# Ledger of designs, part 32: designed miniproteins, single chains

Each design is a single chain, and the fold is of that chain. pLDDT is the mean over its residues in the fold that is shown.

## One batch from the design tools (miniprotein)

Design m1159
Fold by ESMFold2-Fast:
Structure m1159 (fold): chain A 115 residues (1-115)
Amino acid sequence: MIETIQKILEEIRRLLEEMKRATTTEEFLALADRALELIEEAIRLLKENKDSIDKDTLIKLLNELKRLVEELRRLLVDYLKTNPDLSLEDILRLIGLILRSIGLLFEIDLLLKEV
């Protein structure tokens, strides 16, 4: 189970890194949606794990990661509805959310390795 969760976390990291390189809104949203599916799968697997791991802390951090990716997705959709051209400030905010998500993912991975 832990090895499966680690593989899911690595795939989430790959998707977040690809979001930084996305050139179209469609590509960005597809990557964000896939990342959300994997975050929910990781949370589900942790909740089903009967081991005495500090899964409550891991689940809390994964829910925070999910919230950041959901905010990222909403901001992009909202900006496109109000401003078809993304401003530099909008781009910097999106990059900031991606970097925070990657940082949180590193924290989750470190805690999972302490198990």
Scores: mean pLDDT 74

Design m1160
Fold by ESMFold2-Fast:
Structure m1160 (fold): chain A 61 residues (1-61)
Amino acid sequence: SPLLEEALKHVGKTAEEVARALDIPADPETLRSAVLNVQRAAGLPADGVVDEETARLLLSP
């Protein structure tokens, strides 16, 4: 979604980089689902917006 792309730009990541790190397709719908699942699992607000904290969880080493 456009909102997910804007959020990823704000944290200096691209949808392709996130998809590669998670080993998932770089499909906006799949990425949004992954973001929501990570947010729910971590107890963060599940809004689908990739802030710095969400980005760290998605791209954790």
Scores: mean pLDDT 69

Design m1161
Fold by ESMFold2-Fast:
Structure m1161 (fold): chain A 61 residues (1-61)
Amino acid sequence: MQVKKEVLKEEENENSVTLTVKVTTYRPGQPEKVEEIVVTDSKEKIERGKEEIKRIADAFD
């Protein structure tokens, strides 16, 4: 099973950031599953999350 994460939208608030993330799951012999997830958290936590998403995307490709 492989998972690809992509940031579709980023909105900055006064003390937080809201990210809309597209998650694509690949399973052998099955069609890809696509889901959209909205996450709101502190700017520091979201920046760490974005770095992890980029690493996962780069490692998948």
Scores: mean pLDDT 71

Design m1162
Fold by ESMFold2-Fast:
Structure m1162 (fold): chain A 59 residues (1-59)
Amino acid sequence: DVAVQALVRFGRLSREQAEAIVRMVREGDPSAEEIARRFGLSRRTAAGLRAGARAFLSL
């Protein structure tokens, strides 16, 4: 999945974290704060990852 590979490369995430974020964005619309809380990330990092995932999923 191009979105997963992009989050690993640009977000410096593990493949497991990237897959989980892409799944969350695809199946719902999680807030940046929800992503930050789940993965132990800053809200700013989570917001960037959410925006990136949405862009690669054409949302």
Scores: mean pLDDT 76

Design m1163
Fold by ESMFold2-Fast:
Structure m1163 (fold): chain A 75 residues (1-75)
Amino acid sequence: SKLKKVAEAVKKAVELAEEGKYEEALKLLEETREEFKDDPLLVSVLDMAKDLVEKKDVEGVKWIAENLETLAKLE
């Protein structure tokens, strides 16, 4: 599902951010945003994740990843 792919991308962005690789995390989220640009809900979630990475709020990005993974399991 689209949601599962986005959840996986945000989870990888968390791993990169935990390693201090914020620029790589932002690039991954931007590439994922371009793939799903026609889905306004997924774009909105990816924009929130990007904002949290820019603020270096790793716990916030983790929270988004966990919620997306839960929602993906319900599909």
Scores: mean pLDDT 85

Design m1164
Fold by ESMFold2-Fast:
Structure m1164 (fold): chain A 85 residues (1-85)
Amino acid sequence: KIEELLKEIEKLVKELSKDVIEQLIEGLPTLEENIQSSDPIEILEIILYSLKNAKELSPKGEKSKEHEELVEKFIKGLKELLEKI
């Protein structure tokens, strides 16, 4: 389900560096264009598998308030994107 996939994605994204999370946020408009075919679960699964397959999911630096805000921004943006479909 969408909520389960979002939760797993959030958990993995929390382990990424700020730079990677910023790249994910930058990619959201492209994802919005790609999911116009109404397969949001498929898109979430692709994101999740990409994150799982990435080696070095450990954070490269200390977590900060700004890092937490970026994670929240990405997940919120992704949820808003999915709600449009």
Scores: mean pLDDT 69

Design m1165
Fold by ESMFold2-Fast:
Structure m1165 (fold): chain A 70 residues (1-70)
Amino acid sequence: DELRKKLLKKIGEILRLIGDIIDLEKKLEEAKKKGDEEEVEKIEKEIKELEEKLEELRKELKELEEELNK
């Protein structure tokens, strides 16, 4: 089933992106501990961009799930 393959691939992309966000959250915590405000702002912007990407991928996943359940 081609739709199931697309669904699994999209899940994999989402999981990888979540991992990237977790890594950035860890870097953000370290930057906050160091008082590096410039690094904090940079990482917060990167996290926001990845969160927006994650939301788009979640929408695509929902569409694929709806097609699979037809």
Scores: mean pLDDT 83

Design m1166
Fold by ESMFold2-Fast:
Order: sequence, then structure tokens, then C-alpha cells
Structure m1166 (fold): chain A 72 residues (1-72)
Amino acid sequence: SAVAQAVGDNIKRILLEEGVPEEEAQRIADEVTRLLEAGDFEGAVELLLKHGQPEGARAVRTVRVTVEERRR
């Protein structure tokens, strides 16, 4: 999904800005994108928090609120 890919791209950008190596940032972003494609917002948030990325977790939460609001 275009939304999941855009969130993944934003997560990679945040990780790179925080000094995470390109390879690790790409791997984490790909896993977040995969979880979002499956609708697993909680899993994506938990993964980001496990990697010490509260900013990324906030980005995922914002997307969840927007998607939920659009479905109502």
C-alpha cells in the first residue's frame, strides 16, 4: 500500500537522522512496512519501541488514527 510505503520511508528517514546505519534503518523500515501492510499497527509500534525509536512509534500511531477516522 502507498500509505504503508510512505510511513516506512519516513521511519527510515527518522532512523538515519538519529544515526542508525543505512542497512539497519532499511531493515527496520522494511519490517515496519510489512507489519502495516498486514494491518498490525500494534506490532509496528512494539518493533519501533524495541529498537528505541519513540518518534517512529508516534508516526505509526498518527497513521492509525488517520486510517481509523477515514473508515468511520
Scores: mean pLDDT 76

Design m1167
Fold by ESMFold2-Fast:
Structure m1167 (fold): chain A 69 residues (1-69)
Amino acid sequence: AEELVKKAREALERGDFETAVKYAQEAIKKDPENIEAHELLSAAYARLGDREKANEWFKKAIELKRKKA
């Protein structure tokens, strides 16, 4: 999961938003409670202009962050 999160972050940094979505989704599939993967997926969707999906994944990240705090 950590490796996929790093790949998603790197893809987002270089502007490859579709690849960032792909790696973030794979990271969530392997670790459904990975907060960073949810945040990266939200950010990638936001950059792609999919505000509704971005908001959905952002809310999920916040819920996980509150649950683990």
Scores: mean pLDDT 83

Design m1168
Fold by ESMFold2-Fast:
Structure m1168 (fold): chain A 60 residues (1-60)
Amino acid sequence: MYTAKLTFDSKEKAEELAKKLKEEYPDVEASVEGNTLTLVSDLPVEKFIGIVLRVIGDSL
């Protein structure tokens, strides 16, 4: 199991990215607390890192 936490400048941005991630990668659990997005998955580390990097890229 892998876990990543990403902090954004707004709660709205974190929630928008969580929705997009849930649509594209249903095997990844995304949760939002304030402006922090937490991703949890049992996917292989390479695939999980790829998803995290995509989310970061979409936030820029």
Scores: mean pLDDT 77

Design m1169
Fold by ESMFold2-Fast:
Structure m1169 (fold): chain A 103 residues (1-103)
Amino acid sequence: MADQYLEEGRKALALGDYEKAVEYFEKAIKLDPNNPEAYLLLGEAYERMGKYDEAVEYFKKAIELGDKETKARAYSLLAHIYQRRGDEEKAEELFKKAKELKK
């Protein structure tokens, strides 16, 4: 389990230390390459850094590996990126997918 690295990464992310957050989440992925939460958080860190292409790839990986809750979170985060890119129609569709996955 990569729980310690995920927790340290979340603290770095909350403090705006995005490069340190990426380092911790990469360590989590090395310990468990199939952990969807690690990919979700890594994508969030890249999004905060303005690295949208990397963020999209990691959110897609989180959708591939994740349960219903993780997929819903990843779709919402993808929607935010498409809003920033000016693709409002795609953003709305992704938000709809996220809502349909939540009870």
Scores: mean pLDDT 84

Design m1171
Fold by ESMFold2-Fast:
Structure m1171 (fold): chain A 65 residues (1-65)
Amino acid sequence: MKEEIEKLEEEIVKWIKETLGEEAVKIFLERLEEAKKVLTDQEVLDYLKAIKELLKEAEEMRAKA
């Protein structure tokens, strides 16, 4: 679980940095750190999976542009 969370975090950070820039990465990491304080590991994993799904949708929209 911890390793899976770390891998998802790395993938999301890389995508955000390449598409939205470093300021967006900072906002994402701050929100993730806040979430980790109030959520269980399973809930953090679900949160990251939801973000990855949103990023997949955003990538499809970019491909149309």
Scores: mean pLDDT 77

Design m1172
Fold by ESMFold2-Fast:
Structure m1172 (fold): chain A 80 residues (1-80)
Amino acid sequence: MEAKKRALARMLGGLGASAEAIEAIRNAKDDAELEAAIVAALQELGVSPAQARALARQMVALPAEDIEGLVPAIVAAIEA
């Protein structure tokens, strides 16, 4: 959990997520809170609610080392 939260905070912060969104990710107590925090961060970046939910589910399911591999998909979702 902690390694995954650090990877998510680093990646989403690098993409321009707010300090408040990053803190919500770091403070998530369980997978449901983590998913909600990721959805909020992605929506701040311009991702649609449906795509944000789909990407957040993938991010919660992936191991920490694979999180940064989602950057191209997130960028494509922001541009859509």
Scores: mean pLDDT 81

Design m1173
Fold by ESMFold2-Fast:
Structure m1173 (fold): chain A 66 residues (1-66)
Amino acid sequence: SLLERAEALRAEAERAEAAGDLETALKLYQQSGVLFAIAGRLDEAAEAAARARALAKQLGIDPSQE
């Protein structure tokens, strides 16, 4: 299901972030947020988007420009 895929991507994002791979974590949070939104999980989508924005700020990039 979309929800299971979104949760798996979020878990991968958390592992990438813990490993210091912030660029990979950013992409995975963006992807999980999109899937949560499509699945109708708007609060979880907003949370994933907020994490992605925080990582983008740390990296000095705008995730919406890619």
Scores: mean pLDDT 83

Design m1174
Fold by ESMFold2-Fast:
Parts: C-alpha cells; sequence; structure tokens
Structure m1174 (fold): chain A 73 residues (1-73)
C-alpha cells in the first residue's frame, strides 16, 4: 500500500537523521561543543517524534539526549 511505503520512508529518514546526530555528538569536543550537539540532537529527535513513522525512534533518541545532557551538565 502507498501509505505503508510512505511510513517506511519517513521511518528511514528519521533513522538516518538520528544516526547523523549521534555521530555529531560522539565527535564533539570540547565539552561545550558536546553540550551544544546534545541539545541539537534533542531538538531534532523531538521533531522526528512528531512524524508518524518516527514516533518511537524519536522518543527513544530524545530520552537518550536528555540523559546525555544531564551527565554533561
Amino acid sequence: DAAEQKLAELSERGQQRITQLVEELRDASPQEVQIAAARKGAEEAEEIAKDPGGAELGKEALAFYKEALKKLE
């Protein structure tokens, strides 16, 4: 079904974006840049969570970034 294909595409885009954001956080240095990258990741994960195909992935990523920020602060 066309609807199922569109949901799969949205899910793939969300996964790709989250992977990019996680890599950005991993490579970030010094700690101030890490905090900025984690905040950016949380913001983007929140937007991904609003999409039908990315809701679960976005929520999991948002929880990850919120925990990372607490550990960095």
Scores: mean pLDDT 73

Design m1175
Fold by ESMFold2-Fast:
Structure m1175 (fold): chain A 142 residues (1-142)
Amino acid sequence: MEEVWERLEEIFSRYDPADPAAALAAAFASMAAGLGLGLRTLKEKFPELEEEVEELLKEAKEIIRESFKEWPEIAELLIKLLEAAYNGDVETLEETTRRLLEEAAARYRADPEASLEALKEFNENGIKVSDKLRELAKKARE
């Protein structure tokens, strides 16, 4: 887990945080990877919640597909990143994150308004999954 976070930080550090395209690309990648790692952590600590975790994973994938339906290539990369983070596949996570950052940054430079709308929709819907993840974590920690 520590290695995954260190690798993500290294990738993000290669982008200027003052560049709006880089910031948006990093936001997309962080949301997908963060959800995957959160679900993985919950499953590892509380194996009895496997069914609920798998349902949240499916919900997260559907949110990504709907939020990025006009950009199916970005949706596919976000889902692949989410799954790589969930499975602890560090190599696939690194490769997918690099590709996603490049493609998302290019999309933002081509159409900033549509990119911000997609991020807003993903963020609003992603919060619902994050809230359910927190509720499951609280129930398990009792």
Scores: mean pLDDT 74

Design m1176
Fold by ESMFold2-Fast:
Structure m1176 (fold): chain A 98 residues (1-98)
Amino acid sequence: SKEKIDEFYKDVKKILDEFYEKSKNATPEEIKQLYDEAIKKVKELAEKYGLSDEVRDTLIQILKTYYSDLLDGVPLEDAYARAKAQLDAAYKHWKEKE
């Protein structure tokens, strides 16, 4: 349902926002731990909301891209902006399918 997707989007945005905030002063080792925690939370949300593997895998890919950008030395604000834009685009696509 569209309402279920709206709630899921809010929960996923919270995961991304927490990853971003904690990344500001994190070491590379801590960023890896934050990434692993974010992936675990996304998998738990996908199970909780009963979402398709396609939706879950799209979110994992967004987080993986964000993590890779941080490891490659992309400025934190730019990496976050990219991840948020990808999440917003995915959210629009999911709402159009429902």
Scores: mean pLDDT 84

Design m1177
Fold by ESMFold2-Fast:
Structure m1177 (fold): chain A 66 residues (1-66)
Amino acid sequence: SSLETEFKAFDFDGDGTLSAAELRMFLRLRGLDPSDAEVAALIARFDTDGDGTLDWAEFQAFVASL
């Protein structure tokens, strides 16, 4: 499936952002098992607004860094 389809599938609230828990589930489906601290560090790296979530543009930048 496309990256946009995956983003929308994990955006359970439909607010256009992914929480730490949703990002962790995404990474687990990719064969990774990050800790809560590792997920928080990844979000902090790409979260330009400091709200603790990744929007679609930030999520694309994150995936491109993998």
Scores: mean pLDDT 77

Design m1178
Fold by ESMFold2-Fast:
Structure m1178 (fold): chain A 75 residues (1-75)
Amino acid sequence: MASTASLLERLKEKVAAGDPFAADLLLMTAGILKIEGKDEVAELVEEAARAAEAGDREKAVEKLEEAARLARELE
């Protein structure tokens, strides 16, 4: 079983690698997190997705690092 933080670290690696589906994966993950009641983490992941769509990879990674830290605090 992967924790939310572990999933976000994996997504961060995909964003850093320039995966063309990274933004779509982030939006899907944010949707799942909202269904699970992790709204604060989901909002950070949505911000990362918007940054990735804009081509701001550094900002996307930064937002995912914040989301992963918050997810660890909530687990």
Scores: mean pLDDT 80

Design m1179
Fold by ESMFold2-Fast:
Structure m1179 (fold): chain A 70 residues (1-70)
Amino acid sequence: MKSMEELIKEFKEVAEEGAKLAEEMNDQETLKELQKLHDEFVDAYENKDKEKMEEILEKVKKLLEELKKK
């Protein structure tokens, strides 16, 4: 299991890459989903819910992988 610091770092890296790709592709739906996942991640962080943070990070990673397939 990753530390909270590792989850935050990885989320930042993946979310930044995803947002950049979605902007370049003009994919407004993916940008909205990334914003929603960011808000959920922040809520999980405030509640110190590492399991929820990890679940959200996996969703962001999957979304990024789907973007790269376009």
Scores: mean pLDDT 81

Design m1180
Fold by ESMFold2-Fast:
Structure m1180 (fold): chain A 80 residues (1-80)
Amino acid sequence: SLEEYYKLIEEVKKKVEELKKNLPNLDLEEFLKKAEELLKEIEELIELLLKAGVPEEKLKELYELKKELEELVEKKKKEA
């Protein structure tokens, strides 16, 4: 159901927020590993939701989340 897909979107959003909150407690290597795993999860979820016909507004939320995480990764790499 569409409700299950919306739940999956909220779950990955929570994972990204938890990663951001835990940044001071992670070394660079551990952060990059966790961020890469989350980026892959987001990309796989986008593909799943595109196939399922989820509304564009909900897909935009995932694209924005992916962009935010990619920007955070690049920022952390440059600060190393």
Scores: mean pLDDT 83

Design m1181
Fold by ESMFold2-Fast:
Structure m1181 (fold): chain A 70 residues (1-70)
Amino acid sequence: MLSREEALELIIELLEKAREALEAGDVSKAAAYVTAAGILSVAAGLNLKIPTELNPEKIEETIERLRKMI
């Protein structure tokens, strides 16, 4: 079972990869990473607000918010 801290670190990593994919213009890859982050948030019982919009600003805002929770 993932600890809260381990799950948060993995979610942040997935969102950072999603942002990198968006900056590279790979919308499909970005969507996959954001979806994975959302699934992991639910599976880990964290009930985090993960954005569904493929918006780099919203993704960065979410990353910064989650970093403060670690």
Scores: mean pLDDT 80

Design m1182
Fold by ESMFold2-Fast:
Structure m1182 (fold): chain A 63 residues (1-63)
Amino acid sequence: MVGEIAEALRDQPKVSPAFLGLKKGEKVLILEVHNSDWVKVKSLKTGEEGYVGAGDLKVLGFE
């Protein structure tokens, strides 16, 4: 999973500075798997980094 591209399955609000806000269909780079519920990602659109729910991502693989 680390180093892979994933796609947001749904809109996600930025509820705190540690989390990343995403729109459904946005692509992210997986930087770190923190635990089974949370992954740290970088938005490919904005370059912002933050945590998102692991279940809210579809892993696409390496590009």
Scores: mean pLDDT 75

Design m1183
Fold by ESMFold2-Fast:
Structure m1183 (fold): chain A 75 residues (1-75)
Amino acid sequence: SEKQFEADVYLALGLIYLAIGKLNEEKGDFDGAIESYRKAIELFEKALSIDPENTQARKDLEYAKKKLEEVEKKK
């Protein structure tokens, strides 16, 4: 369905921003990492609003929230 495709796109974009956040963190760009992890969280939440049973998306959301909290404390 179009909704499932939309959920898959949000999940894929969330994973991309999660990766960008990780890259920025490794470079010491904590502001860039925070922005990217926040975008990943929003995208995973959008994916889960469409597909609430996606266990992998829930795990990725929890991971992104953990990374955001860790980076905010390093700043």
Scores: mean pLDDT 88

Design m1184
Fold by ESMFold2-Fast:
Structure m1184 (fold): chain A 73 residues (1-73)
Amino acid sequence: SLQEKKRQLARLEAAKAILQAGIDFLERLLEENPDLPEELKRRLEEEIEELRRELEELEREIERLEEEIKKLE
């Protein structure tokens, strides 16, 4: 139903906000700590890249769900 899709959209938007906050935190950690060991920097960069992929997948799900909602309105 339209209401169920709107609830799902709200949950995905909340998940997106949490994921973005996590990415922002790790990006700042790298920027503010240039003296971190290279191995740790590499691991943090890999983690950021993985989280960015998850964010892209969430954004695609949100876009699809928004299209479905528009079709039902």
Scores: mean pLDDT 87

Design m1185
Fold by ESMFold2-Fast:
Structure m1185 (fold): chain A 66 residues (1-66)
Amino acid sequence: MARDVARAAIRTAEEVGAPEEKIRRARELLERGDYAGAAQLAVSAASELGDEATQRVIDAMNRVVS
């Protein structure tokens, strides 16, 4: 589950146009097994675009754990 949550967060952050450098860093964390760090960085990257982008990433993560 944790890996799938992180993957959903990264994918959705990329789709909403989050900064590519931060998306790359999140992917590196995912590859190292830091799923919590990867998801957190993806949410943080989306937050730079505003509340709607951030909420879209959070909603994607919640759909994985439901």
Scores: mean pLDDT 83

Design m1186
Fold by ESMFold2-Fast:
Structure m1186 (fold): chain A 102 residues (1-102)
Amino acid sequence: SAMKEEEERKKRLREKAEEVERLKEEVEERAEEIRRDRALAARLGARIAQVAGSGVTDEELERVLLEAQRLIARGTADPERAAEYLLEAAELALEGLRKGAE
């Protein structure tokens, strides 16, 4: 039935949220390194976008993830505030994923 497919979808979104939360923690721990290493900022940002965005077909969730991607792009362009933008992107993605899992 459709309910089994909905449970599996919600489980996938929760698992994605847990992985994004771990990436957010890594950004917090490595904030000073990120300020000095643009490639690290870009890699962490790409991972946040990939984990959160993979397999998303919900239009509202897609819009939230697009805003997160814009914050990631700003972070990679601004080394001084890279960690701040990546954290904002991760929090926005987490909010969207958790809301989608409800």
Scores: mean pLDDT 79

Design m1187
Fold by ESMFold2-Fast:
Structure m1187 (fold): chain A 66 residues (1-66)
Amino acid sequence: KAEELVKEAEEAYLKGDYEKAVKLLEEAIKLDPNPPASVYELLATAYENLGDLEKAEEYRKKASEL
């Protein structure tokens, strides 16, 4: 379920495993293409921590559209 992937991503994020967090969140969005803004916000912050500022900006914009 998408909710289970989001929870696992949150755990990965808290442990500093940002690569795992983004992978799980992207999988969650594929299962539920209408996620809450918090999912996009977490993706943006995780990509920022990975140094991928372009993707961080993209997901911040998606969060603001909701």
Scores: mean pLDDT 82

Design m1188
Fold by ESMFold2-Fast:
Structure m1188 (fold): chain A 100 residues (1-100)
Amino acid sequence: SGEAEAEAEAEEAGAGAAGGRGGAMAAAAGVAAAGGGVGAAIAAARAGAPREEAMRAGGEGAAIGAKAAVDAAMAGGSREEIGAAAREGAREAARLAAEA
């Protein structure tokens, strides 16, 4: 258990502060972003990155994906748009990190 759990808790905390009624949607978006981050970590590790670097890249990717999801939600996006934004944001961040 590591950064993925901490980021999931951050999403839940934000939803709770807003009165909890959006919590399920925020949690779903957070899970999608975390999934993208995990994928990034795996990809980095498979490319030969040390475990610590891979975990860091995954965490940063998940955080960027989560932010993209929040931005989409604040703009009044649909559930599908929020989930897509989370996954694409995390994936792009992971791709850039892997290229660096």
Scores: mean pLDDT 62

Design m1189
Fold by ESMFold2-Fast:
Structure m1189 (fold): chain A 97 residues (1-97)
Amino acid sequence: AVYTPLHEVYLEINKALSKKIKENGGNLTTEEEVAVIKESIEKVLSKLNPKIGKTVLRVLIGIARQAAARARSRGREEVAALMEEIAAFLEKKYAEL
């Protein structure tokens, strides 16, 4: 089952982003937000066995690619590029497992 690990990724990202926003005294830059998201995903993946980790990554890659396609269809090219960067990061992690 991948539901619990996917929820853990979501919660870890939200926790890390909330903490960083408070420490920074305001909004994060796009670069800072992406860095926090990548670090949070790696932290959760480090606790999973490789088979579960690969399944979680496959689902997250699908979500990121679909989000990029939706952003592009709405004319949000910067958001699409950001989601494609996250998808590429996830694909690299999938290849390493």
Scores: mean pLDDT 80

Design m1190
Fold by ESMFold2-Fast:
Structure m1190 (fold): chain A 107 residues (1-107)
Amino acid sequence: MAAPPEAQRRLLGGVGAGATDEEIDELVDEMARHYGLTPEQREAVRDALRKGVEEARRLAAEKGITDPSQQPLVIVYLENGEIKVEVGTQDEAGRRMRELAAREAAA
């Protein structure tokens, strides 16, 4: 059955600006097992998360965010077979993650 475009979007996960490469690799491995990612998708997720963490650290520095609980978040999701990444404040990213999860549940 061909899924509607909304049903082809799924939240894979997220990390904070303080995430290490090791933590990113562990998360990517978990996502690959949970969502059945291809080797190409797994590599794309790893690259996207690492770049997202760099952007999140830049955003934290620009906004003067020093509190670990307020660090920007990186979220990664799969949309129509493509890996997408978004970076935002913890509130923005949390809201976006809930939206993506709700769309997946509604599909």
Scores: mean pLDDT 73

Design m1191
Fold by ESMFold2-Fast:
Structure m1191 (fold): chain A 78 residues (1-78)
Amino acid sequence: MSAEELEAKVPELIAQLSDPDPAVRFAAAQELGRLLREHPEVIEPYREAIVAALRPLLSDPDLRVRIAAADNLRALGE
């Protein structure tokens, strides 16, 4: 996947963090975590938006979503 395709994917993943389906929120959090680990340069322009979207997920009703949000925020230095 090109850098342009990866960068276009990030806003979609941020939107999916607010999806009513916990499976969609969890998958989006996992994919953002993978991109942060493998392509931090793609994540950097969206850092503030990602942090803002992840913080409410620390109180998510789904335990997997809470863990994924906490891991991503820790990786972002929050």
Scores: mean pLDDT 82

Design m1192
Fold by ESMFold2-Fast:
Structure m1192 (fold): chain A 67 residues (1-67)
Amino acid sequence: SMEIEEELLSRLDEEQRKLLEELKEALKAGNFDEANRLGVRLSLTLDDEQRKLLSEYVRSLIEEQKK
């Protein structure tokens, strides 16, 4: 969802936004090993609410890719 992406991006700094873009590209490419590595790295810099938003956003990207 665009709303989830906007909410997440508004709460991230510039380096975190870069990691999220790399994560998004890895997921779109089907590179799940790289996506997991980037997701773990990003999640370590996030609070609980930001982690929840990230989890929901990643789930929405995977669902869209299955169609």
Scores: mean pLDDT 80

